# Designed miniproteins, single chains, continued (2): the designs that were tried, part 23

Each design is a single chain, and the fold is of that chain. pLDDT is the mean over its residues in the fold that is shown.

## One batch from the design tools (miniprotein)

Design m4765
Fold by ESMFold2-Fast:
Parts: C-alpha cells; structure tokens; sequence
Structure m4765 (fold): chain A 94 residues (1-94)
C-alpha cells in the first residue's frame, strides 16, 4: 500500500518524516521524499502487502513549545500492531 502526504509547513513535514522513518525502522516500510514543488513537501510511504489497509497521517503542532509531532494511523489498528500511533490535529492532503 502507498500513502502520499503533502505538507506546506516545514515543521509539520519534519514531524511526518520522522514518524515515517520510525515506521520504516520498525516495520520494514519504505519512505521516499519527492522534490519540493511550489513550496509543498511530498512524502510517500509504502507498506508491504500484509498491510493493505488505508493509512492516515496526522500532524500535531504544539503552540507552547513550537514542536511538531506526527502520528500514523491504520484504518484497522489491530492488524497493524506497532504502526498505530495516537494523535491528530491536522490531516495532510493525500
């Protein structure tokens, strides 16, 4: 399965990238950065066929610290153990 994440804010993009890299390390997924176009960062996450369910990527901005965090959520959390992270504020464009 492939999920495309598009973000304009650099902090949101960095948070999404870090979350995707963590999933790549834990689950053996691939993460690809596409060239920046019109100020938009694009990230592609590819999962093995055993994770065919839809993934959602959410980004959270902490106003107090200025830190950005990202969560990757499966449509079926029980089937993607270890890749379901809780947290959502902004939903990137697919």
Amino acid sequence: MTVTVRLRDEREYRAALLAAEELSKREGWSVQELPREDGVHTLVITTPKEYPEELRVRVFLDEETGAATAAVMSARPGQAAGVVLAGAVLEPLE
Scores: mean pLDDT 57

Design m4766
Fold by ESMFold2-Fast:
Structure m4766 (fold): chain A 67 residues (1-67)
Amino acid sequence: MERLREHAERTLRAIDEGNVEEAKQHLVEALVAAGMSPEAAQAYADSLTPEEIRAVARAMLRALDEV
């Protein structure tokens, strides 16, 4: 849980700083920590816009707060 939260928080920070590539890397790490394969996580992250990356990271953090 802590690793997933940390990666999701880093994703939000990177996207807020305008670093889309770093945000995608952290999102991939968060998705892998959540049980997704690295290949599927990378493909998913690459399909998202910066605003979608932010939305996904926020959704992950909200889900973790409920658990």
Scores: mean pLDDT 80

Design m4767
Fold by ESMFold2-Fast:
Structure m4767 (fold): chain A 86 residues (1-86)
Amino acid sequence: MYSPEAQRYFDQGMVYFDQGDYQSAIRYFNRAIAVDPGFIDARAYSSVASARMGNVDISIQTLRGLYRRYPDNDDVRRALDFVESL
């Protein structure tokens, strides 16, 4: 279970992500990661937001690394599948 503070930053990042504000989303996902470095879901969504801003190659590299380390994480798998479809 992630820390309540990290979860709150992640939830705020998802609000911006759903609004298409990927810059703000990344800022909040990075805050979640700073509080809880094990917040893999925040790392996956940050990579998706970065890809949606045009940084596709870097996002694929990051997500492939996360998938190899955390193959059972659903957010990582879905994020990688999405970004590789771009």
Scores: mean pLDDT 85

Design m4768
Fold by ESMFold2-Fast:
Structure m4768 (fold): chain A 74 residues (1-74)
Amino acid sequence: MKTSTLVAVMLAMAWKAYETGTDRFSEEELAEALGMPLSTVRRYLDQLEKEGLVVREKEGDETWYRAKKGVKIK
């Protein structure tokens, strides 16, 4: 996956945090914000989680994602 795509996902999460006043996002919210298919967003979130750039949190039947602070992207 291109670094530019991962950066775009991170920026979308940051923008949504600013806009909504919350630091947690669903896959559906990110897909809508990025204009991307849900399956594509899930793949990018999985990659970001594996790289330690986001935290995956499960609450009941819902999965939420948070951006980690202090992330350095190369």
Scores: mean pLDDT 68

Design m4769
Fold by ESMFold2-Fast:
Structure m4769 (fold): chain A 68 residues (1-68)
Amino acid sequence: SGEAVLAEAERIAAEIHAISDDERLRAGVDQALALAREYVAQGDLASAETLRRVLEGELRRLREQLAA
């Protein structure tokens, strides 16, 4: 459902904000989250899920960078 996609995207965005002080990354994450909300509002769940996966990939990369 769109609610489930947005809940997961918001969780990922909050986690990126919690572990990174990078203003540009934070702005990009917030923009992606806003766009995902717009896609869900339009019924485009496939595009919203694509953005959730992009955010998940960014979190994974950030965690890998911090673990090194």
Scores: mean pLDDT 86

Design m4770
Fold by ESMFold2-Fast:
Structure m4770 (fold): chain A 72 residues (1-72)
Amino acid sequence: ELEEIRREFERAFREVREAFRRNDLEAAERALRRLEEARERLIAVAPELELEVDIKLGLAHIMLGVLKLIER
């Protein structure tokens, strides 16, 4: 099931990036929540991916922060 969990994580990350491109704060927030859920599951199964996963999560948080500044 590792491959399915990894696909879910990558899908959620793509959704954050697409929401950021569309300036869609609500979509970005939903995608980030899914990304955080997928991260927990992925590193429980593949802890060696923690650094890669955390870098992407950090980028997603930066994108959400930018959207919040724009949408205020």
Scores: mean pLDDT 83

Design m4771
Fold by ESMFold2-Fast:
Structure m4771 (fold): chain A 91 residues (1-91)
Amino acid sequence: SSIEKAGRESVERFKELVAEAQKAYEAGDYRTAVTKAVAAMLYLAIAINAGLLEEALEALEEALEAVKAAAKPDPDLIEALERAIKRVKEL
């Protein structure tokens, strides 16, 4: 369905935006880091609303591992991803 397609595209966009947020943080561009992190969470919400809970959870766990493995992990991004994982697991 069009909703499922939008959900899958939103999972991919979430992953891209988390990576962009982390790169912005490493560059010292904190405004872009926050903006991209917020946008990532909005796309995550679209994926969840589309019923892609398993895919959303997998993407969150992959994104968290990627951020933690970065040269300069953004601690606020780590906390946001950990909170999102906890909330999605409760659904």
Scores: mean pLDDT 90

Design m4772
Fold by ESMFold2-Fast:
Structure m4772 (fold): chain A 65 residues (1-65)
Amino acid sequence: MLEERLPDGFKVELESRGETPDGTRHEVRGSAERTANGSERLTFRSRYVDPRRGFEEEFDFESER
């Protein structure tokens, strides 16, 4: 098996989106990034929107080490 490591400048992104027939939307976006100096950054964002009820909720998380 080849020895494989993502390079120091790699970035991984994750997206998930959904819409219902009623127009509600759910979106999740996350990323993990490693810089050349070995620091890591993790971001996470979740958004839920229901236009019929005028409701919107958003949660953001960010960590760096």
Scores: mean pLDDT 63

Design m4773
Fold by ESMFold2-Fast:
Structure m4773 (fold): chain A 60 residues (1-60)
Amino acid sequence: MTPLELAKQYAQQGKLAFEQKNFTEAAELYEKAADAFQQAGAPKTIIAQAKSEAEKARAE
């Protein structure tokens, strides 16, 4: 699996965890997504979005 594919999977799992109110798990998954997006060379906006979702989940 490429870093980009892995990042997309983590982001999807993070969204699902957030919807289920598993905020700690959602935050961890979004942080893993942000790291994987960074490794994949994704645009800064995409990396920032994933980090923002992680911070939002941790704030709950």
Scores: mean pLDDT 83

Design m4774
Fold by ESMFold2-Fast:
Structure m4774 (fold): chain A 63 residues (1-63)
Amino acid sequence: SAKEELKKQMEERGKEVAAGIEKVLGKPVKIEVTEKDDKTFKITITIGDEVLEFLVDIEERLK
């Protein structure tokens, strides 16, 4: 589905970004994409002991 494809693309990009940040900072970096609801993805970025969360509205991209 379009939603599954979008999630996959975001996860692949997140993996690339995490690897880049980890190499520069020398700290473990994890980027996760989770479904909060049918219209919203939650992106969690963990850098060492710090956690940042963002909400992404996907409704516009699906229709």
Scores: mean pLDDT 77

Design m4775
Fold by ESMFold2-Fast:
Structure m4775 (fold): chain A 80 residues (1-80)
Amino acid sequence: GELEDAVKGIAILALEGKISGEEAGAGARYLMEKYGLSEEEISLMLVEAREEILENPLSEEERKHYEEAGKKAIEEGLAA
């Protein structure tokens, strides 16, 4: 779903050093507000997404798809 894709995208971007902690935090906050999640819930989702990516390497096409979803969440969070 859109939420899971965005969470995975934020995790990928952070793992690759492409975003700051502030940018990652902005994206996470946006998703919390949009989907009614607690800080504990979004933190767990990010940890699980990180572990899944490290265990199951993504294709270039999958990585691009998730990164775009993550970037959109970050842009929305920074604009708020």
Scores: mean pLDDT 87

Design m4776
Fold by ESMFold2-Fast:
Structure m4776 (fold): chain A 75 residues (1-75)
Amino acid sequence: RRERIEELAERVEELMRRYVEGEVDPAELERLEEEILSELEPAERVTLLRRAVVPFAEEQGVTLTVLSVEEVLAR
């Protein structure tokens, strides 16, 4: 499962990079993020977000509407 999370983290990081470069529309980014997150348990989603999405988005100055840890775990 850890290997799967690493694989998904790489995919998410690439999607975020493509979004910043203007290759992916915001609506499509949301859809792809949801697809990836839907494959994971709530705790694994938190790990993925910390590893790839949140740090990358903050570094690139992108403001994302992400769920709090409690909200992600509740889903």
Scores: mean pLDDT 61

Design m4777
Fold by ESMFold2-Fast:
Structure m4777 (fold): chain A 94 residues (1-94)
Amino acid sequence: SSALEQALRLLDFAILWLRHQAARGLLPEDLAEELVARLREIKATLEATGDLALAIQRLEELVAWLEREHPEERGVIAFMRAVLADLRRLAAAS
């Protein structure tokens, strides 16, 4: 699959993971829905533009927001940083 297809699947996985963590009581539902909404916007822009660098920038902004507003959510911050690292690897391999 292309880097774009892999990036889109990674964003879908991140959305599903966040919903699963909320369902398990490991992430507040309101925060999970906010993160999911923002990831869906990043995904929609990536689907429309094919601009992986823009998707990385938008995810960097989301991670920075999460670290500032919810610094106690160490597990989800670590997960979102891992997603960002995976997107950066896909961009570098392209």
Scores: mean pLDDT 90

Design m4778
Fold by ESMFold2-Fast:
Structure m4778 (fold): chain A 107 residues (1-107)
Amino acid sequence: MEELLKELEEILKKAQDLFDKYRNGEISLDEFREELIKLGEQAIKILEKAVEKTGNPELQSILDKLRELLEKLRDPSVTDEEAVRIGQEFLRLLQEAVELLKKEIES
């Protein structure tokens, strides 16, 4: 569990940095989508392992929502405004997952 938490925290940091670069106009929408999809796939693999180990229904809910967000992000018609909203929700879900994993380790 501690290793999964560290891996998820690293993904969260990378996703925050990626979102900031996109918001500052340093990367294109297509670059943002491609890189966020890669980070999301990594986060899904970590959360699948966390759900398997804990049986925590809140982690399962986050996993399901992340899968839905990535499907939306894969749509080539996604707009800048939609990509921003998806990025914000992705970061929120990862933050919630990190806090839930911390609680599982500290309990």
Scores: mean pLDDT 87

Design m4779
Fold by ESMFold2-Fast:
Structure m4779 (fold): chain A 90 residues (1-90)
Amino acid sequence: DKKKEALEEMLRAAERALEAARAGDFEAARRALWEVVEVLEKNRDEFSIEDFEALSPPLQAAVDALDARDAEAAVAALERLIEVIKELLS
């Protein structure tokens, strides 16, 4: 299942981004979050409109928080992103 493989890869990258954000390593968090975006873009046709509606808000919030160097906001957004990915895997 290509969608499941993509979600599992996105989950691993999102968890690395969360760990980096908690450590205040915005560079590492941004690199890991960019891996999530790249996997999603590569597998765009595997995801429904509802999947994108669920994934896009926490992804955008995480990007915005990391750009602002706001660790608290970045952690909250990444935790939400991980919750959404896990729900889509269930």
Scores: mean pLDDT 89

Design m4780
Fold by ESMFold2-Fast:
Order: structure tokens, then sequence, then C-alpha cells
Structure m4780 (fold): chain A 88 residues (1-88)
């Protein structure tokens, strides 16, 4: 239930950021959002996604969306995912 709620919120934020990146013609943001989606997809398939990880990714994406900066959003989210993978 909590996981499903967080995943739905994540999907909505990603969609809004992808639309923003397209509107800004920011190819780097579009690529980085795609990489983030791929990494999250792999983590979901392997059962490595936690509510805590999703909350951190969501926070990073929201901050970038509020700043009108989809590249910063994607880079911050990728850093969260990288740090999660390194901390074990």
Amino acid sequence: SEMDRLLAELDELVERLEELARKQNDLEAQINLGVMKLVLGVLKLTGLVTPELLERVIAALREGLEANDPLAAAEAALKVLHDHLKSG
C-alpha cells in the first residue's frame, strides 16, 4: 500500500519532468531521466527498492521540478540511486 502510493507518486513526477524536459528541448535531461527509469526498473525487478529509497528519489525529483530544472532533478535522483547501490 505505502509502496504502491510512492510508486504512483514517482511515476507522476517522472512524467511531469519528462514533459518539462521536452518543452525545454533539454536532450541531456531526457537522457538522464531515461537512465534513471532504467536503473529504477532493474532495482524493482531485483526487489532492491525500499520505501526509503523511493522517498529520497521523489524528494530529489520534486526539488528539481519546483526549480523548473529537469536536468538537476534527474542528476540528483541518479546520485540517490548511485549512493544506495554503494552503501549496500
Scores: mean pLDDT 87

Design m4781
Fold by ESMFold2-Fast:
Structure m4781 (fold): chain A 119 residues (1-119)
Amino acid sequence: SLVEQLEKSSTERIEEILKEAEEDPSKVDKALVELHAMRLTAEGAAEVLEEMLRLGLGGEEERELAELFRKLAERAEKAIEELLKKYGEPSEETKKKMKELEEKQKKLVEEALEELRKL
């Protein structure tokens, strides 16, 4: 199924990112940005799917995808927490990049939710 394929691919990617950071600590900041982008994208996708379900748009597939994206966001958050605990605070440049990703993703999600509410 698409859900099973996405779960496997996303889990493998998180594990790959963590392994690269463990093998080369100079890649920790890059790993944090990549994991943060994955977390934000998954959270946004889940929020949009959950709003679709609330509006009566969608069924079992959308519910399964929303649950998958919530689990992916949780896994990415856990990976971020693990890296922060082991390696400490990222650089100021990395913190700025993570903030910019948050602002961009929030705007995209707000726009998607506004479009759904017009239906």
Scores: mean pLDDT 88

Design m4782
Fold by ESMFold2-Fast:
Structure m4782 (fold): chain A 78 residues (1-78)
Amino acid sequence: SAEDSEFVKKATRDLFAKADEVGALVSPEEAREVYLRVVGAVLRIMGHLIDGDREAAERTYREALEELEARLAAARAA
């Protein structure tokens, strides 16, 4: 649906933007791990939307964003 497509676009933009911020502050190896986690989160969001589970998709997005924000805070403190 258009609503699901817009949600995936927003989640993808938000998560990769935050991953880029983290990736700039860590080693290339750690940056790779962060990007792979974002890819996994986007795939899980899409899977939940295919299953019609909007609440699970939104929860997955929030959890992924919170993890990235925690990683960014840790990277900035190092």
Scores: mean pLDDT 88

Design m4783
Fold by ESMFold2-Fast:
Structure m4783 (fold): chain A 80 residues (1-80)
Amino acid sequence: HMSKTLKEYVDELIEKAEKGEGDPEELAIQLVSLARLYKNLGFTEEAKKLAELAMKYVDKIKDPRLKEFIKRQIEEILKE
């Protein structure tokens, strides 16, 4: 049940990202947060995929401090 609801959140977020419906900044933050959550749950492959998707939206982040923060989180997830 829990894994099913998590999958639903991920599916909704990916759909929004693909459609460009959400704010790129919010999408990048949410994707990185889910990537970190998946990594903590042992789903390292899924975590890396989410981090790669977040990378697509990083360039659209206008706040340079937030952009740098998100980039560091992505690098850390992908490095391992």
Scores: mean pLDDT 76

Design m4784
Fold by ESMFold2-Fast:
Structure m4784 (fold): chain A 59 residues (1-59)
Amino acid sequence: SVGQQILDGLDQDAKLNPQFRDQLQQTKQQVQQLSKQGKIDQAKQVASDTSDQIAQQLS
């Protein structure tokens, strides 16, 4: 499912950038909740925003 793909992406980000693990884990919980409610677009937005913030800090 799309929700599972988002969660897998967040898990991979946490493995590559362990300093952001706690932040990514919080985002993962939000994505799980939104996915259960069928709010897939909102789940994608939350995951994307977190990934963008991490990428900006690593640049």
Scores: mean pLDDT 81

Design m4785
Fold by ESMFold2-Fast:
Structure m4785 (fold): chain A 98 residues (1-98)
Amino acid sequence: MELEEAKERARRRLEEETEFLEARSSPEVQEELRREREELLRLIEEELEELFKKIEEYKETDPELAEIYKEAFELVSQGLPVALAVARTLVKKYEEKL
């Protein structure tokens, strides 16, 4: 998956989830959801960029680690907070096992 396609996918998914909640919420909650969405999108885009660089870096030297970064990249591209948390935990556990 291309980096730009992954960023677009994450943005669209996050917007869809947020718009659904915004439609059913008070104006106060709608403003909070919008701020949280923008903050989460920034974190997702940063994580996608770092994972993409690591995939390119390790694909020849450590293909097994590169596959883990690819799995994390696909999870982060889902645009969901829980998927981002799972991806970060997965990467950390593999990097800690030498």
Scores: mean pLDDT 76

Design m4786
Fold by ESMFold2-Fast:
Structure m4786 (fold): chain A 65 residues (1-65)
Amino acid sequence: AAVEAGYRAGYLGGVTAIKSGLSEEQAIRLHETLGALASMRAGASVDEGIAAGKEGGEKGVEEAK
């Protein structure tokens, strides 16, 4: 549940960043941060949140192209 929240937040961040004209590298930083915050809010560790946010964000970036 907590890691899933990070993945979903990262995905949304990745989609939003690309649609806003950010580079793929800038999108990666944004979705990692959003994923970490969402996972931590749901009770996961920072490392778990960053990993989940990165995975979700990479998929969001791919689908936003």
Scores: mean pLDDT 74

Design m4787
Fold by ESMFold2-Fast:
Structure m4787 (fold): chain A 64 residues (1-64)
Amino acid sequence: MKAILVLAGMDEEEKEEAVERVKEFLGVDEVEVIEAPDLETAKRKYRELLAETDYPVAAVRGAA
């Protein structure tokens, strides 16, 4: 089962950790990563994906 993860403000290492945590938390085998340039864009993408898809959607922000 696939989940979609929206990220904002993360480096490569933080992205890899977020993907692994989402896989464990949601019990999914595949995660599609969508990178947003800022938190406002990430919130918009998250809302659009919740309306568009039946896949679980998660959003994570880097610790600024």
Scores: mean pLDDT 76

Design m4788
Fold by ESMFold2-Fast:
Structure m4788 (fold): chain A 72 residues (1-72)
Amino acid sequence: MPLFLKALEEGEKTILNDKPVLSPEVAEKVKKAYEYIKNGDFEKAQEILDEVREELKKARDEIYKKYSHLLE
């Protein structure tokens, strides 16, 4: 999931700058999870991701719905 977290964060900055998919609080937690993954602490990262799982799922689904019709 590390590449997904990084891509989601970059996507929010570049594509959804007016209306971020993640709330600021959830985005901060995702960044912390990414730092734990970077340090090899996957258990701590998963604990944070479990806490924000519903928000991450909604963000992923929102990005997919918003941009799926742009597939050519």
Scores: mean pLDDT 62

Design m4789
Fold by ESMFold2-Fast:
Structure m4789 (fold): chain A 70 residues (1-70)
Amino acid sequence: EEKRELAKRILEEAVKDLKTMSNEELEQLAKRARERGISFAEMAAEEAGLKQGYSPEEARELGRLAEELR
């Protein structure tokens, strides 16, 4: 429950980050998502989690949960 609330906040931060990114940064993010076989939203949420200081493992979990909440 609490992790899903956290994932919602991370998804909101990811959306804000996406609005401030350049077209080139968005393309690179989409490329990374395709290379990993995950959605763009999951990749964006994972990156937002990393920027907020979560570990790589926690950021991946938050990205996955954010995709489930979509």
Scores: mean pLDDT 79

Design m4790
Fold by ESMFold2-Fast:
Structure m4790 (fold): chain A 82 residues (1-82)
Amino acid sequence: AASQAELEAARDATRALLEAQAAELAAAGAAIDALRAEFDAIASTLSPETRALARRILDALAAGDLDAAVDAMYEAMAARSA
């Protein structure tokens, strides 16, 4: 029946979409982990204020809070210009 074939196609399409979304999320997580590792490698060369602000950016990104990440980036840029 057409409705049965449509349900099977919808199930397969949903599975493919979820697999693609999982791959994108994994790639984003790996990028954040790489940035955190790079930050840790240079953290001792930064001022305590710059280090704290950069950590706030990374923590916000890891939490998916883009507004907090943007705010922390702005504060970090202001600190860098001092």
Scores: mean pLDDT 71

Design m4791
Fold by ESMFold2-Fast:
Structure m4791 (fold): chain A 94 residues (1-94)
Amino acid sequence: KGEEILKALEKAVELLREAAKTYPQDRDGLEFLARQAEGLLKRAKELIEKDPSKVDEALKMAQEFADIALEFGEGSPAVRPAAEEIRKLVEEVK
């Protein structure tokens, strides 16, 4: 359901902002990813609200974001736990 995609993206924003509070050295990178997730959440919500048939497109956007977060996590131990949890949340959407 579209609600599950939106909840996964909302949780991604929360996880990244929590990590930014915990790891001030990596705050700029974590805040950047949080802003990207917020932008995706807004776009996904608009996409689903205008055309419910676009739910698979919104899911693809969330999957692409999870992949980007994991790439950042490979170079940053502060980002990695949040990126892994985001991937798990997105994978649970079917």
Scores: mean pLDDT 82

Design m4792
Fold by ESMFold2-Fast:
Structure m4792 (fold): chain A 95 residues (1-95)
Amino acid sequence: SLRARLVAAAEETLRALLEAQAALYGKEEYLPAAEAMQPELLAEFEAYAATLSDAELERLLAALERLREAAELALEDLERARERIRELERELEAL
């Protein structure tokens, strides 16, 4: 169903954003605590989604899918940047 797809997309998007933020701020150890809060947020989101028309649900689904993809790409870019910085630090220590 469209609502089931929307809830799944919201969960995936929230997870991707939390992972990207945790990586950005060096707070990966807090991810389990943040993930434990997701059911309450998703329940509130599902209640909100129940008030929307099918056209609004389709637009929201597309927006969530775009946001999730952007968050995943940002995480990949951050991980590459961190690896490059670690490489440069090793080069500096060798001087």
Scores: mean pLDDT 77

Design m4793
Fold by ESMFold2-Fast:
Structure m4793 (fold): chain A 66 residues (1-66)
Amino acid sequence: MSWQELLKELMRAIDEGAPLEELVELARELARSTRDEIELSMAVMGITVSGHPGKDEIIKALVEEF
């Protein structure tokens, strides 16, 4: 799965109300496919704009795995 497909999957899971544990794992998988700080910034922005209650934990998982 490409970075773009993983980002789309994470955003879909957020929209569908998936459990925080699943969102955190998807963020870690996305981080492993993230190539540079631009892609990381785009993912962080997408998660932030979603307004999800667990956004800080999702972002932390993404940044720590990157």
Scores: mean pLDDT 84

Design m4794
Fold by ESMFold2-Fast:
Structure m4794 (fold): chain A 91 residues (1-91)
Amino acid sequence: DQELLEEILKKAEPLYDEVKKFFEENKDKSIAEQVKEILEKYKPKEEELKKNKDYISLRAIAVAITAAALDRIGEEIDAELAARRAALAAL
């Protein structure tokens, strides 16, 4: 179980970097649109992995997308808090 988790996380790391880069390059779109587009982009790969019963790589994709989406939400929250702090400091 621990070895399985380690393999999933190891495979998720490069995918996380790719997904995070996609979100950074598409900041003009809503988070929901960014997530929808990344899910569609990975759909053919997920179908191939399902056919090959490569569930470790399937879980790695899910982990990478989820982690990157949560980080993106955090960035929006941080930006809003920074804007509010700047507005308060200007008073």
Scores: mean pLDDT 82

Design m4795
Fold by ESMFold2-Fast:
Structure m4795 (fold): chain A 61 residues (1-61)
Amino acid sequence: SDADHKGADAGGMAGAWAAGSGADEETARQIGENYGLKKGGEAGAQGGREGGARMASNGSS
């Protein structure tokens, strides 16, 4: 659904922002999950959690 996609996008962006600010993968994951939940419910939370973790991991190299 649109809410699911928006939640995942918002969570991924929040996770990227946190990682860019020096947050570790665990913190970026939690921030992404929380923001995704706010925007897209449980589906958004799941997408945001995964997006946040991915963005933090991509910043490692």
Scores: mean pLDDT 71

Design m4796
Fold by ESMFold2-Fast:
Structure m4796 (fold): chain A 62 residues (1-62)
Amino acid sequence: MSEEELDHEVKRALYEIEFAVALLSGDFDAAEKIADKMETELGDKDFSEEVRAKIEALRAAA
């Protein structure tokens, strides 16, 4: 394993935690910003799209 791989995994985990906190707080704007950071910093477009879909579903349910 490279140090780059470990740094990437750590950043992903931190963004997932921040996303969960934003959702629990009902702060969907913050959750969308986290999804944008994941796409731009990690290149994980599939995950960011999945996150945005969850935000939309939760907003519709609220």
Scores: mean pLDDT 75

Design m4797
Fold by ESMFold2-Fast:
Structure m4797 (fold): chain A 88 residues (1-88)
Amino acid sequence: SEEVEKLIEELKKALENDDGLTAQRLAMQIVELLKENPDPEAARRVGELILEAYQAGHKAAPLAALSIIVTGNMLDALDIVAQITRAR
């Protein structure tokens, strides 16, 4: 979806700028769109983007991850959390 692609680009920018509130809101919006129109590839890219931002030390990444867990009830959200905890 072009709408999902646009939100992913905005999320990337928010994560790079450590804008935690914007990253959290964008992650919630992406999850709601993916609940209506499932796209496992887009979900994976969002998870990888958040994980990369977390590994780079961006403070917005944990907030985006939490939003996906709370809003999405997505199995991919649990995998993202598992990857973050294993990266230690």
Scores: mean pLDDT 74

Design m4798
Fold by ESMFold2-Fast:
Structure m4798 (fold): chain A 82 residues (1-82)
Amino acid sequence: SMQQQVQQYQNNISQNPNSSTTWTNLAKSYFQLGDYDTSVRYAQRSLDIDPNNRVALTVLGGSYRRLGQYDQARQYMQQAGR
């Protein structure tokens, strides 16, 4: 289940907090669960580690769009396309 995947990624983060990929996977999982605020926080954490993580930028843009923050969504999606 998605909840089991989230728990697995959270366990991975506790062991490797500097993994941009694992933070991105958490952000994607929360996006699929419809928790866009949590998705934004984890995607931002991923970008703190790797500012060019295209997947994290895409998830962040998608989450802001779902939250009605269209200017932020457009900005991050534009960065993801570079």
Scores: mean pLDDT 84

Design m4799
Fold by ESMFold2-Fast:
Structure m4799 (fold): chain A 95 residues (1-95)
Amino acid sequence: MKEKVNELYEKIRKYAGEISKLLEEAQKLGDEETVKRLEEIANEVAKIFIDVQNTIKNEKDLEKIYKFLEDALSKVQKLTEEAKRIVEEGKKRKE
């Protein structure tokens, strides 16, 4: 269980990093709408990541931590996929 919790945490961290890179790409693109949409997603991912860190620190039940992180991973993955689509749409608008 503890190893599975660590694997989920590392995946969430990786997606948070991908969001930061996508936000940088959006800023370089210079499309105000794309930047605003990415900032909203980045803020939501940041809130999820803070909640994940707080859950790991404060919760003693590994099963509860696992379920929370599994839900958080699902949400962050969906947000990352949405962010990728937003950046791709922004690039197409510039072409």
Scores: mean pLDDT 83

Design m4800
Fold by ESMFold2-Fast:
Structure m4800 (fold): chain A 66 residues (1-66)
Amino acid sequence: GVEEIAAMLQKAGLSEEEARRLAEQMLAGKISREELVARLQELTGLSPTAARTAAADLLRVAEEKR
């Protein structure tokens, strides 16, 4: 659920509060892959390639935790 995705986002460099908010948006289907990649780059400073990889992994887990 939200906590598992939030934990993955924290490993990517987000704060606990930012990770929880983003996890809720992902599970609600309110954020696209492109938006997630942009948000990860803004909040963590990940390269475009690293952000795309992290976003793909996060969205896969979100689909499994529905």
Scores: mean pLDDT 77

